# Designs tried in a protein design run: designed miniproteins, single chains. Part 33

Each design is a single chain, and the fold is of that chain. pLDDT is the mean over its residues in the fold that is shown.

## One batch from the design tools (miniprotein)

Design m1190
Fold by ESMFold2-Fast:
Structure m1190 (fold): chain A 70 residues (1-70)
Amino acid sequence: MTREELEEGVRRAAEAALTKSDEYAEKYGKYEEAAAWKEGAERALEHLERGDLEAALAALEEGGRAAEAA
């Protein structure tokens, strides 16, 4: 996998996490899980904007684990 492919993958994963956050909040009323997905995705996108791919990936992983714990 190239760096460009990985960056696109992380961006798509963050966008999917934002969509999942909206679904959990609006459709299922799972606000804590929704907040975890949103926070992880927002941090990941912020790191991608700064060119920090490793931090972006770590933010997505942390958001997913926090959502699972909620």
Scores: mean pLDDT 80

Design m1191
Fold by ESMFold2-Fast:
Structure m1191 (fold): chain A 76 residues (1-76)
Amino acid sequence: SALEEEAARLDAEAEAAVAAGDYAAAAEAYRRLAETYRRLARELEETDPERARELLVQAEQAEEVAEYYRRLAEAA
């Protein structure tokens, strides 16, 4: 799906930003990744509730990582 492709692109973008030391870009990519996982979870809620729950956990983890890098960027 378009959201699955978007999530894969954002994950790769976030990893590249971290590798480059661009913590502001990493924070934004992880924030967008979390939003994409939440949107995908909503689409799957009725048809695949277990996958939807997994995606919500991944979204929460991505949000925590985004906040970590956001604070790191602000402290630099």
Scores: mean pLDDT 89

Design m1192
Fold by ESMFold2-Fast:
Structure m1192 (fold): chain A 98 residues (1-98)
Amino acid sequence: SEKFRVEVAIGIALIAVATARVAVENSDLPPEVKEKVLAGLDKIADYLMEAERNVDNKEKVLEYLKKAREIADSLEQYDPETAALVKKAIDLLEEEVK
């Protein structure tokens, strides 16, 4: 039950990242900025998938969320709105993992 709730929360965060990715792809951001933001979102998704693979290890899940959060922080210089949305999704997921 606990494991299932965390898996669902990770899934919701992944949907948020995928939605942000589609928005960035369809945005008018300069191509070089768009490439950096999309690459960052892909890394965040990779860390969230690693968290899912390690869902039975709370410490590892939190480590992957911290790494995802650091990438999201780095995106603020390129796209502050996308960065804020993704940070919020990660923060909500972290609250659920506690």
Scores: mean pLDDT 89

Design m1193
Fold by ESMFold2-Fast:
Structure m1193 (fold): chain A 66 residues (1-66)
Amino acid sequence: KEKEVEELSEKAHAAGNRGDLESAAKYLEEALKLEPENKTLHFQLALVYEALGDEEKAKKYRELAK
């Protein structure tokens, strides 16, 4: 579980580093399925969706990260 979350987070980071924010969001959402209450993942998803211009999803994940 934790190792899978780490691997997905690494893939999300690599995708983000290449400017593939949609893939970054996808990998972080998959990690969240494994750890639904992980506030760090909520915060990272909020940042990715903000960068994508999806303000509604960005706001949702910011609230969940509190």
Scores: mean pLDDT 81

Design m1194
Fold by ESMFold2-Fast:
Structure m1194 (fold): chain A 55 residues (1-55)
Amino acid sequence: ASAEEYTARGLELLAQRRYEEAAAEFRRALDIDPNHEQADLGLALALSLLEEERA
């Protein structure tokens, strides 16, 4: 899969409130393309929301 495909999966998982899985998909996107802004922002958001739910 491409960085775009992993980013799309991450966004879908964010919409489902599946933050750990979303973060994993965004990390895969960044592993392929470290400069993928959408994946970088998505990862930051997923981790922030995951931390908030666990606090």
Scores: mean pLDDT 83

Design m1195
Fold by ESMFold2-Fast:
Structure m1195 (fold): chain A 57 residues (1-57)
Amino acid sequence: SKERKLAIEYAAKTVNIAGEYVDLKLAGTPQEEVDKRNEELIKKLKEEVKKKEEEVE
């Protein structure tokens, strides 16, 4: 169903964010900044998922 499709797509995007986390670490970005950026990207994804689900109202 629609929920399943969204879950799969956003799971893939979450993996993409994890890849960016690794890239930032390898680039020498301070760990605190890497952590904050990773958290913010995940938060934004979750907000987009919820907003998209609510928009179907």
Scores: mean pLDDT 75

Design m1196
Fold by ESMFold2-Fast:
Structure m1196 (fold): chain A 93 residues (1-93)
Amino acid sequence: NIDQTQTQFQQLIRRLQQRHDTTIGGTASTLTTQRSIDGLRDQALAEARRGNSVGLGLVTTDDAYDTARRELDRARDDVSRLGPVDTDLLRMS
């Protein structure tokens, strides 16, 4: 159901945000960070599609997508904020 899918979206994006220093800590480029975000986005969208496929009195899928977009926007903003410090440090490492 969409409620669970929204929770899964938040969990996946939260993992990215919480571990942005750790997950990308071994990488040398901002592109790699973006790929990690893209991967989590794809996973979150897959969960939304799965929830939609259940067909058990689901709420609107649009709500899950809107939540995912908001969380992804935060992740993208996080990457932008990393640019002046953390991302540059990780890329230089």
Scores: mean pLDDT 49

Design m1197
Fold by ESMFold2-Fast:
Structure m1197 (fold): chain A 68 residues (1-68)
Amino acid sequence: SGLEELDKAYEELKSDPLVEVERVGDDTIVVKNLGDVTHLVGLALRLIGDYPNLEVSIEGDTIIIRRK
């Protein structure tokens, strides 16, 4: 389910030293990229591939992950 994928994404992202991750309610994760643009794009593409029930968007240096 989208909620289970969101929980898995959150735990995965918490282990990455190049991001700051915040859980916003039950539906959204906000990821602040501390690395370069290659890290940002690579992370976003990996999330899109790994979590088909999640919507992934990039807003500047931030990735926003929501349940579909």
Scores: mean pLDDT 85

Design m1198
Fold by ESMFold2-Fast:
Structure m1198 (fold): chain A 99 residues (1-99)
Amino acid sequence: SPSPEEIELEADTALITMQLSLAKELAKKGDGEEAAEAAEKAAEEARRLAEETEDEEAREHLEKAAEYAEKAAEAAKKGDYEEAVKYLEEARRHLGEAA
């Protein structure tokens, strides 16, 4: 059975995944400011989760997820929506590798 700590990690990971998915949909619609806000929120939560993670490999992947989400936010602010979507997909890939 999963520990309370593992259940909390799954919940935090799910929230980050939802925010990355929201940012991607907003970027596809050309809603750059809203896409950037969702991506920045995902980055902030991924960095917080990285600080709480004792596993060095998981921490590195969470830090990379945050970095790519931040790059997606900057691309979305510039109207580079295709680039923003690519960065959001990279962020999601690293988030999955942290699990």
Scores: mean pLDDT 84

Design m1199
Fold by ESMFold2-Fast:
Structure m1199 (fold): chain A 79 residues (1-79)
Amino acid sequence: SELVAKLSGAVIRLIGLALDGRLPEEVLELVRKGLKALLEGDYEKAIELFRKAKELAEKAGSEEAAEAAELMIELVEEL
């Protein structure tokens, strides 16, 4: 499944950034909530939460985290 592979890749990248101390815990919490909304079929809520994660990542100066969150938004929009 291409969606699961791409989404997993983005999540793994965010976890890697967090382990390196390069990502605020709040960004990971928003991603967790967005993934829960996605699993519940609430695609609009998932997109909103991933957008908030992207905004916090941008404020933290993490372009890689912001790009991962944007990919998650794009993947949900294709559903």
Scores: mean pLDDT 82

Design m1200
Fold by ESMFold2-Fast:
Structure m1200 (fold): chain A 83 residues (1-83)
Amino acid sequence: SEEADRFYQAAVLDYAKAEGNEELLKIVKEDPEKAREIFSLLVQRDLLEAMLAVMERRGAPQEDIDALRKKIEETKKELEKLV
């Protein structure tokens, strides 16, 4: 819906402003339709990075750490396709 699209655009703009990401601000302003997909990928990336920090601190198995790092990389590549 247009209301949902406006919500996701505002959320990504707020995120980009908080992070000082001027490039992301420009992209979302020029192509608001990308905002929902970008929002989903940003949330996924941030959650995965937070999980990685906990796993490294707790000494999780190396294979689990490697798998999570690969998933973070894949998420970043999907983000790069949109921005």
Scores: mean pLDDT 81

Design m1201
Fold by ESMFold2-Fast:
Structure m1201 (fold): chain A 66 residues (1-66)
Amino acid sequence: SKAEELVAEGRKAFAAGKYTEAVRYYWQALLLDPNYSEAWANLGQALKKLGLDSTSELYFKKAKEL
């Protein structure tokens, strides 16, 4: 799906250390599929790399609840 492609692009950005770009891709995936647990988890991980720990924990919890 398009959401899966966006998550794949986000992972490439994350692997390259481009955490803000990774967040943008994961958000685009979640706009298409808000129940995409993996996208919420990956978004949390990218936000943690950006120092947004509280928001990261919230999104990890969201992933777990799906």
Scores: mean pLDDT 87

Design m1202
Fold by ESMFold2-Fast:
Structure m1202 (fold): chain A 98 residues (1-98)
Amino acid sequence: QWTAEAEAKFEIREEDGVYELDVTATFTVPPLSATRVTAAVEIIPPNGGKRRIGFAEVELPPSSQPTQVTVHTRVAARSKEEAEDLAKGKVRVSLAPV
C-alpha cells in the first residue's frame, strides 16, 4: 500500500435533508505504481470527530516520472455541521492493487 496527503476540494450537497460531501482529491503517485488501483480517500476532520472514507478505482498511466492524479468520491454526512467540519479537514489517500 502507498499513502499520501492530498490537496482536496469539497462540495456539500443536500437532498431532502440528507447531506453528502463530494470530494475531489489531487495527489502525486510515485513511478512504481500498479496500472489499476483502488484509492481509499480518507477525510479527517480537525481536532477529532468521525473520519469518513470514500473509494474510487483509478487507472494509472505507465510513467517513469511521478504522476499527478485526481480522484472523485462522495461520503455521507449525518448533518450539515458534520459536512462543514469534514470540509475543513484534511484528506489522505491510500492506493492498493485491485
Scores: mean pLDDT 79

Design m1203
Fold by ESMFold2-Fast:
Structure m1203 (fold): chain A 68 residues (1-68)
Amino acid sequence: SAKEYLRQLTEELQADPLFEARLVGGDRVEITAKEGGTLKLIGLTLRLIGDPRVEPTLKGDTLTITAR
């Protein structure tokens, strides 16, 4: 399910030292880029645009991923 995918994605992103990630309400992930992480966050956003399970929204250094 999309919610299961977001849970697994959150755990993966929390392991990345360039990101601070958290799961909100079980259906949304918020990711903030740390110093040096901005380009990597943009790359992640571009990858997720093609995923039909989720909707990514990038604003500054924060990416919000919402389950569809």
Scores: mean pLDDT 83

Design m1204
Fold by ESMFold2-Fast:
Structure m1204 (fold): chain A 92 residues (1-92)
Amino acid sequence: EEDLKKGIEALQNGDYETAIKYFEKALEKDPENAEAWLFLGAAYFKMGEYDKAIEYFKKAIEVAKKQGLDNPESRNIIEAAERLIKLAEEKK
Protein backbone atom coordinates (compact mmCIF):
# COMPACT_ATOMS: atom_id res chain seq x y z
CA GLU A 1 0.00 0.00 0.00
CA GLU A 2 2.93 2.33 0.65
CA ASP A 3 4.13 1.56 -2.91
CA LEU A 4 0.68 2.51 -4.26
CA LYS A 5 0.89 5.90 -2.51
CA LYS A 6 4.40 6.55 -3.86
CA GLY A 7 3.21 5.60 -7.34
CA ILE A 8 0.29 8.05 -7.13
CA GLU A 9 2.66 10.81 -5.96
CA ALA A 10 5.03 10.12 -8.88
CA LEU A 11 2.07 10.08 -11.31
CA GLN A 12 0.88 13.47 -9.99
CA ASN A 13 4.42 14.85 -10.41
CA GLY A 14 4.58 13.67 -14.06
CA ASP A 15 7.21 11.00 -13.31
CA TYR A 16 5.40 8.24 -15.16
CA GLU A 17 8.34 5.79 -15.22
CA THR A 18 8.70 5.99 -11.42
CA ALA A 19 4.91 5.69 -11.05
CA ILE A 20 4.92 2.47 -13.14
CA LYS A 21 7.74 1.03 -11.00
CA TYR A 22 5.82 1.64 -7.75
CA PHE A 23 2.51 0.34 -9.14
CA GLU A 24 4.32 -2.82 -10.31
CA LYS A 25 5.75 -3.25 -6.80
CA ALA A 26 2.27 -2.80 -5.30
CA LEU A 27 0.92 -5.49 -7.66
CA GLU A 28 3.78 -7.89 -6.76
CA LYS A 29 2.54 -7.69 -3.15
CA ASP A 30 -1.19 -7.70 -4.01
CA PRO A 31 -2.12 -8.71 -7.59
CA GLU A 32 -5.83 -8.35 -6.69
CA ASN A 33 -5.47 -4.60 -6.07
CA ALA A 34 -7.78 -3.25 -8.80
CA GLU A 35 -6.81 0.36 -7.97
CA ALA A 36 -3.13 -0.40 -8.65
CA TRP A 37 -4.05 -1.89 -12.07
CA LEU A 38 -6.12 1.24 -12.82
CA PHE A 39 -3.22 3.59 -11.95
CA LEU A 40 -0.72 1.45 -13.88
CA GLY A 41 -2.97 1.90 -16.92
CA ALA A 42 -3.21 5.65 -16.23
CA ALA A 43 0.60 5.97 -16.16
CA TYR A 44 0.91 4.24 -19.54
CA PHE A 45 -1.92 6.43 -20.87
CA LYS A 46 0.04 9.55 -19.81
CA MET A 47 3.08 8.21 -21.66
CA GLY A 48 1.02 7.74 -24.86
CA GLU A 49 1.19 3.93 -24.59
CA TYR A 50 -2.52 3.51 -25.31
CA ASP A 51 -2.52 -0.23 -26.10
CA LYS A 52 -0.76 -1.03 -22.80
CA ALA A 53 -3.07 1.37 -20.96
CA ILE A 54 -6.16 -0.42 -22.36
CA GLU A 55 -4.68 -3.82 -21.38
CA TYR A 56 -4.17 -2.68 -17.75
CA PHE A 57 -7.57 -0.93 -17.56
CA LYS A 58 -9.19 -4.21 -18.68
CA LYS A 59 -7.22 -6.01 -15.94
CA ALA A 60 -8.50 -3.45 -13.39
CA ILE A 61 -12.09 -4.22 -14.48
CA GLU A 62 -11.46 -8.00 -14.27
CA VAL A 63 -10.02 -7.75 -10.74
CA ALA A 64 -12.70 -5.30 -9.53
CA LYS A 65 -15.49 -7.61 -10.79
CA LYS A 66 -13.97 -10.51 -8.82
CA GLN A 67 -14.15 -8.36 -5.66
CA GLY A 68 -17.92 -7.83 -6.11
CA LEU A 69 -20.17 -5.26 -7.76
CA ASP A 70 -21.87 -4.55 -4.40
CA ASN A 71 -18.67 -2.75 -3.36
CA PRO A 72 -18.83 0.98 -4.32
CA GLU A 73 -15.02 1.09 -4.70
CA SER A 74 -15.12 -1.75 -7.26
CA ARG A 75 -17.93 -0.05 -9.20
CA ASN A 76 -16.00 3.26 -9.25
CA ILE A 77 -12.88 1.52 -10.58
CA ILE A 78 -14.89 -0.25 -13.31
CA GLU A 79 -16.58 3.02 -14.38
CA ALA A 80 -13.27 4.93 -14.42
CA ALA A 81 -11.49 2.16 -16.36
CA GLU A 82 -14.32 1.93 -18.93
CA ARG A 83 -14.21 5.70 -19.53
CA LEU A 84 -10.41 5.65 -19.87
CA ILE A 85 -10.52 2.69 -22.30
CA LYS A 86 -12.90 4.66 -24.56
CA LEU A 87 -10.63 7.71 -24.42
CA ALA A 88 -7.49 5.62 -25.14
CA GLU A 89 -9.20 3.94 -28.13
CA GLU A 90 -10.05 7.41 -29.51
CA LYS A 91 -6.37 8.45 -29.16
CA LYS A 92 -5.12 5.46 -31.21
Scores: mean pLDDT 86

Design m1205
Fold by ESMFold2-Fast:
Structure m1205 (fold): chain A 110 residues (1-110)
Amino acid sequence: DKEEKATLLTGQAMRAHDEGDLRKAAELFEKASELLGTAKLDLSKIKEVEEEVKKNPENARLLRALGNMYKELGKGEEAARYFRRAAELYEKQGDLELAEEARRKAEEAE
């Protein structure tokens, strides 16, 4: 029951993030974290990265970290989107090797 509610809130948080509402995403991740107890650290870490992305939206490393976290949560579509955005930023910054790695991770995720 708590796990089901936490899963719903995590899904809502991911959707809010995708829609650009980082404040709502952080609030929903916090609520999900409170319900999960044992998995609280994972959701808190995602919330911290979300806050860092809000402050540094063109930081490719943070987007790559979010992609990895969403992949661990079984959200392949979200993971792929963040990996693709990380790849775009790495390419823009001249980090072609990291851009290729991020693109490959996006393809693996979906």
Scores: mean pLDDT 70

Design m1206
Fold by ESMFold2-Fast:
Structure m1206 (fold): chain A 61 residues (1-61)
Amino acid sequence: AAGNGAVAVKDYTATSPDELSLKKGDRVEVLEVLSRDKVLVRNVATGETGIVPGSVLKPLP
């Protein structure tokens, strides 16, 4: 799919209903950067969407 690819560099557990839990190595599509450290993403494997801290993501080349 079109979009900016990134990968989770560590496990992340959602702490609010608007957040998405990720596992290290999960590939995500960046849908929108909401703030400096809040990123709306879609998990490519599950199709789930939610907000994660930008610090848990590494951009794919």
Scores: mean pLDDT 79

Design m1207
Fold by ESMFold2-Fast:
Structure m1207 (fold): chain A 69 residues (1-69)
Amino acid sequence: MTKKLLERALKEVEAGNRDAAILSLAVIVTVDRKKNPKVAEEASRALTALENGDYDKAIEELKKGIEAS
């Protein structure tokens, strides 16, 4: 369930658990691309933001993905 994975990733980012958040987002990008391409794109943007250390942008993109789910 994509929305639950996004909600998990958001909580992991807020808790400072970057590695767990990256794993949750990687699953969404890889597995859900064909089922929810819009949500997978937003998850990919959140993943890129986390890799760049932009936690505020990662949270914003995750919230957009949750709303789109």
Scores: mean pLDDT 78

Design m1208
Fold by ESMFold2-Fast:
Structure m1208 (fold): chain A 59 residues (1-59)
Amino acid sequence: SHVDRAIRAMREAGITDITDEAVDRAVRDANRTVSGQPPGTITGQLGRIARANDGRLVP
């Protein structure tokens, strides 16, 4: 699935603390349509969460 591929990419980047809540948040944010913009990617949203949380995928 797209989710499994995104999680694999994060693990390959060295991110080991991955919560289901952060993954669910990233999926919701990636599926959100903003008028005039393309949808985001799950990997992009996971990267955003990791940057906000010192390399951890937590809420």
Scores: mean pLDDT 72

Design m1209
Fold by ESMFold2-Fast:
Structure m1209 (fold): chain A 83 residues (1-83)
Amino acid sequence: SARKLLLEGIGLVLRGIGLLTEGELLIRKGEELIKKGKELKDEELIKKGEELKKRGEELIKEGERLLEEGKKKMEEGEKALNE
């Protein structure tokens, strides 16, 4: 049903927002560790920061995918309502 598509789309959008929020946090923390590692000349801190940044970027990509899928389901639901 149109209502089911809209609700599923909303659920995907909310999950996408959650992943984007987590990804942004990890990228920020990764950047902080890279900066501190450079200041201290600590290669381990730099590597840990790069790993966090990469994980954050992966969460951002997945969040973007869920947002796009959610928007598509919402559009399908809206079209079904306007038949």
Scores: mean pLDDT 89

Design m1210
Fold by ESMFold2-Fast:
Structure m1210 (fold): chain A 67 residues (1-67)
Amino acid sequence: DRDLLIQLLQREFGLSEEQAQEIVDLAKEMLEQGKSLEEIAKELSEKFGLSLEDALGVARAVEALVL
């Protein structure tokens, strides 16, 4: 559920709703392009200031809950 993941990202990482939406949408796009979870985590880390560990967790959550 995309909405559930957006709410969780806002609570855990102090992100705005807009930032959480951008993270989910970008991760989904990259998964659909066939990028690895590690590549997705790197891009999310660099763009949104997440740690690689947190970004990897987000990428996995998008894969499980949105796809």
Scores: mean pLDDT 81

Design m1211
Fold by ESMFold2-Fast:
Structure m1211 (fold): chain A 59 residues (1-59)
Amino acid sequence: TLADAERLKALGDAYYQQGDYERAAISYRNASTLYKKAGDDKAAAEAEEQAERARKLAE
């Protein structure tokens, strides 16, 4: 659902703030998938971008 996508995005934001970039990337990627299922392509694309940035920081 959209609410589940928003929750996962918020979880990703929390992990990112804590410097846990690996878990942030996973949470953002999962949020993107749920946003796509909800039909929010803009939010899905933004979450994918956040996941990619977090993934690069985890390296």
Scores: mean pLDDT 86

Design m1212
Fold by ESMFold2-Fast:
Structure m1212 (fold): chain A 89 residues (1-89)
Amino acid sequence: SLKTLRLSNNKLTGIKLGDNEKLTTLDLSYNNLSGEIDLSKLTNLTELDLSHNQLSGEFPEWLTKLTNLTSLDLSNNNLTGQIPESLKN
């Protein structure tokens, strides 16, 4: 079963991973992803890299569903506002 998926530098504008509950590491950095993605079904994610994309608007609420995240990189996007308090620990 897939536990690690690295798709950096692939010009992705969207992604559909369904409810792959076994995925623990996902690298989507250096793509063309917009703020309309939703990865809330990937509840076993511990590492998520979304850096260097085109994510815009306020911090995505679906990220608060990823309660097992220990590493999150959202740098070099167009996100505005504050990181939700639930994600600071």
Scores: mean pLDDT 78

Design m1213
Fold by ESMFold2-Fast:
Structure m1213 (fold): chain A 55 residues (1-55)
Amino acid sequence: DKEKAYELVVQALLAKKNKEKNADELQEKAAKALSPFSADEANEIVAKAVQEVNA
């Protein structure tokens, strides 16, 4: 589910930005959610999440 993968990537990026203890766990969870998608699709989801976090 693209929407769920996007939400997890946003959460992982926010946790990394705020240096939260669970950042690594959220990053692994986001990577796992992205693994069913092609590299191009995964890159689009990540790029959109990065834009959201930096907005």
Scores: mean pLDDT 79

Design m1214
Fold by ESMFold2-Fast:
Structure m1214 (fold): chain A 62 residues (1-62)
Amino acid sequence: SSLISRSVGLVIRAIGEELEGRYEEAVESLEEALKLEKQAEEPDEEFIALVEKRLKELKEKA
């Protein structure tokens, strides 16, 4: 089994921050996850699309 990537870890962190009402911090965590995934040797395009969609939704609440 592969270890959870840092980008996935940041998404999990963002979920926790959103549950605590910390929307600005959740946005920051998702932006970091997006940056890391785009810089990966094999970027996961589906993951990028899902993170971008979630980020857009969270920015409307922040």
Scores: mean pLDDT 80

Design m1215
Fold by ESMFold2-Fast:
Structure m1215 (fold): chain A 75 residues (1-75)
Amino acid sequence: KEEILKEIEEFIKKLEEELKRTKDEWYKEQLKKLIEKAKELKKEVEEGMPEEKAKLELGILEGLYLLVQGVHRLL
């Protein structure tokens, strides 16, 4: 439980650092949505979500982040 919570917190921190450095409005909006979803995931884990499910959900969010970052770099 503590390990997955740390991974989620590290992901949120990474997104918040990226958000602070970007000037692109669309990319800011996508990062804000991802931060919100990651914070929701953290709350669900604290409320008793199984670790395996939490790892899958985090992996999905990380995949979405890479997709969003790729689109931002293309534009």
Scores: mean pLDDT 83

Design m1216
Fold by ESMFold2-Fast:
Formats: C-alpha cells, structure tokens, sequence
Structure m1216 (fold): chain A 73 residues (1-73)
C-alpha cells in the first residue's frame, strides 16, 4: 500500500497522471483505511480539475480518520 502510494506521488510529480491515479487506486485497494492514499488521489484529482471527485475522496479520508471537516465558511 505505502509503496504504491509513494510511486503514485512520484508519477504525479513527473506528470504521469494516469499512472499516478492507478497507483493511488491500488494503494486504496490494498488498504482502504490508508488515509494518505485517499488524500493523494484527491489532490491529484484537484490538479486535473475534477474538483467534485476530489472533495468526495477528501470526505472519505476524514471519515476513516474521524477528523472533523473544517467549516465551509
């Protein structure tokens, strides 16, 4: 899980967004409670302009960790 998350971050930094998405999804599939992978995928989706999907993944990460979400306003 962590290795795939790290590889996803490296791929994203190199501009290989399709590889980065696949690697983050693999990390989540191996460990669905690995919050960093959910956050990494959300950040990548934001960079791709897929903001609504990014918000859904961030909400999922918050649910897994039990952290309260910041106020919208």
Amino acid sequence: ARAHFEAGGAAGAAGRYDEALALYERAIAEDPEFVEAWMGLAALLERLGRLEEAQEYRRKAAEITGKPLPAAV
Scores: mean pLDDT 74

Design m1217
Fold by ESMFold2-Fast:
Order: sequence, then structure tokens, then C-alpha cells
Structure m1217 (fold): chain A 95 residues (1-95)
Amino acid sequence: MSKKELLLRAIGLALRAIGLELDAEKLAEEAKKKGNKEALELAKKAIELAKKAKDLAMQALKSKDIKKMQKLIEEADKLLKEAEELLKKAKEILA
């Protein structure tokens, strides 16, 4: 049970990270077009965090150790939440 749940969670986090990276890249292009440096910097930071979260989620999928998988999943989730907050702030600045 727990290993299947961890695998599904890691897959979900990897997909969320890919989606968030794409959204952040689109927002970075919009910020650049509008000349808003603050929104651009926030979007770039969100891209970095999303990429790191994806790498951690992928490492979790390759791990044979359940405790290591849990730690990687928790770290990836934390980074994605931070990236989502940065994107929200960037969208508010560009509105």
C-alpha cells in the first residue's frame, strides 16, 4: 500500500512541477514584454524551484528506500508550494 501511494504522489508532483514550469515560463515572457523586472525575477525563481522539485520527484521514483522516497516527496512538495506562491505574486504585479 504505502509504496504504491508514494509512487503515485511522486508522479503527481513531477507532473505538477512540469505544469508549473511551463506556466512560469509564459509569465516570464509576459513580464519581459511589459518591462516588469520584479515580476520577471519572481517568475525566474519559480522556474528554478519547479525544476528542482521535478528532479527530486524523479529521484523519489528511482529510489528503492521508502524513507528516502518520503523525504524527497516532502521536499519536492515544499518547493512546489513556494514556486506557486511566487507565481501568484508575479501575476498580481502584472495585473
Scores: mean pLDDT 87

Design m1218
Fold by ESMFold2-Fast:
Structure m1218 (fold): chain A 103 residues (1-103)
Amino acid sequence: MEEEERKNLIERAQKLKDEAQTLRDEAVSLGEKIAADPKASPETRRLVGEAARLAGKAINLAEQAIKEVETDIEKGRSLINQAEELLQKARDLLEKARKDYEK
């Protein structure tokens, strides 16, 4: 049971890291487009920058979770939950930035 739980948490953390990496790449790409556009609002720049930052934090927490689940399953689970929360916030901020930019 413990080994299966550890394997499942590692798989969850790996998927989370991959999703966060994709979101960060999208935020960076949008950020470059916004930086080149003199009509882009300061708010749009702030939102996309914050999305990239939170996605980066989610990647780091997911990497820490992979290491921690080997010695402390509950600490690993806590880190995964934190990374999921940050990834969701980053996703919401990126969507808001896209909508604000398309105005």
Scores: mean pLDDT 86

Design m1219
Fold by ESMFold2-Fast:
Structure m1219 (fold): chain A 55 residues (1-55)
Amino acid sequence: MSLYEGMKALGDALAAQGRYAEAAEMYRRALWEKPDDAELKAKLAEAQAKAQELS
């Protein structure tokens, strides 16, 4: 499994658990491998927004 796939999958799992701040961190790290991935940027933005809502 690539770092991108692993970090994205972990981010998805953390988001499913309501751990949005940690999910955002994983998506941000996955962007180091694919910085222009629009889907991943959208997932990061969603996780960040939900983390703010829960604060």
Scores: mean pLDDT 79

Design m1220
Fold by ESMFold2-Fast:
Structure m1220 (fold): chain A 95 residues (1-95)
Amino acid sequence: MTPEQREAVRRIFEEAAEKVAETLLKEGGMSKEDADRVRRLLIEAGRAYAEGKWDEAARHLQEAFELIDKYATPEAREKALDIVSEALRRASEAG
């Protein structure tokens, strides 16, 4: 992955992380602290993905969705899954 591709992947995950956190706060019933934790995990997943650390990226995604499953509404979870799935698709095309 080139430096430009790595930066594109990081930006894709940062944008997705912000959108997910906003959805979880406004529609999901999650606290700001829990939504911010999900945001951080998704940003870390994007960084790991950009570095080719697929196992670390998968682990961060799993931890994020464990929090969403525990604290968010099912409807907000489905929206978060759609956002993250689109980010993964865009990241795979960028790298």
Scores: mean pLDDT 87

Design m1221
Fold by ESMFold2-Fast:
Structure m1221 (fold): chain A 67 residues (1-67)
Amino acid sequence: MKDQIVQQAKKSGKNNPKYKSQFDQLAKKAKDGTPDQTIQSGGQVGSLNMQGGDGTGTQNIGKIISS
C-alpha cells in the first residue's frame, strides 16, 4: 500500500516536472506518515496542479489513498 502511494507520487512528479519536489515530498510523507497525512499533502499539491492543469496525477493519488 505505501509502496503504491510512493510510486504513484513519483510517477506524477515525472509527468509534472514543475511539481516534482512536491510529489517527492508527498512520497516521503506516504512512507513515513499515515494515509491521512498523505491525503492532506495531496490536497495541497492538487491545488497547485489544478492551477497548472495537472489534476490527473493528484486524482490518482487520492484514489489510491482512499482505497
Scores: mean pLDDT 52

Design m1222
Fold by ESMFold2-Fast:
Structure m1222 (fold): chain A 102 residues (1-102)
Amino acid sequence: MELVERLRDFLRGYADARAAGLRGPTVIVLPDDVSPEELEAIRRLVKEAQETEGLRIYLAVGDWDEAREALEKFRAGEADVVILTLPGRYDEAVAEAERLME
């Protein structure tokens, strides 16, 4: 639950900073031990942030093809935040995110 609360606080602060021109697009890689209950809460958080803050957020869960599509949106400038969770592939997700942010 602390992960969900930290992500909520981050998204609120990010939305304000993004609107003020203080932050660019970002990629967040979640820990590979995220529970199904935490993923459900994160999906609700993403929807809430999209609806209330107007953020363009892409969430890719457990599927490399979804992750690739979300990262392509990031590269194209169509995403403000990309959130990745690939259980058992955390290092691969981090490496791909770093490659795209260079």
Scores: mean pLDDT 77

Design m1223
Fold by ESMFold2-Fast:
Structure m1223 (fold): chain A 92 residues (1-92)
Amino acid sequence: SEANINLLLAMLQGARSDGASISVQQDGGTVTITVSGLSLPQAIALALSAIGLDLDGLEIEVKVEGGTVTLTIKGLTREQAKYLADKVTSLS
């Protein structure tokens, strides 16, 4: 849902406020968000929060590698994926 997308964006903004770097890539209906520069406890906390998101029947895949969290969202329309990628890119 849009509310859950807004929750995701708020979580990403929190990570950036903690000094993390965020990058995003879009491929069709798939959006990959990479958050780096986290401490391991921060990475685990972000990953657990992301696993709890219900994106209106979409599954979010979460990968943790040290201080890097990769979130992969699949099953979006191309337009939805572009909207999400643009919103992530605009975070400051």
Scores: mean pLDDT 80

Design m1224
Fold by ESMFold2-Fast:
Structure m1224 (fold): chain A 67 residues (1-67)
Amino acid sequence: MKVEIIEAVINSSLTKEEIKSGVKQSLESEGKKIKDIKIEEDKEKNEITVTVTLEDGDVIIYKLKKT
């Protein structure tokens, strides 16, 4: 099991659903099989956390800050 943490800054105009869709499309285009995807938005901090669990048990966590 591998855990990867990715921190990035994103455009504040992106919706939670657009971010989730983009992450899913990116990972699937790389041949990764997604088992579960969770998205959490902290509106007070302008932060979004996307947690992706892959079928092999690897986890990718995106910590995204809105500008």
Scores: mean pLDDT 79

Design m1225
Fold by ESMFold2-Fast:
Structure m1225 (fold): chain A 80 residues (1-80)
Amino acid sequence: MEELEEEIKKLEEKKKELEEEIKKLEEEIKKLKEQLKKNPDDKKLQEELKKVELEKGILEGLIGIYDGMINLLKKKKEEL
């Protein structure tokens, strides 16, 4: 049972790391959107925004996977 708690804690720590990365990407997205409002036809800014939004989407997907793993391990702990 102790081993399941350690694994859950490890996954929760990894999830927190990903959440901090997403927070940084959200700040970048906000800045890029503000710049695009001033220069809407700037293809370089449009490309950078798409890249950062894609990176955020990938990290959000990873958080979903970690959430699923954490929930499964928590259920196993309750059933044992």
Scores: mean pLDDT 83

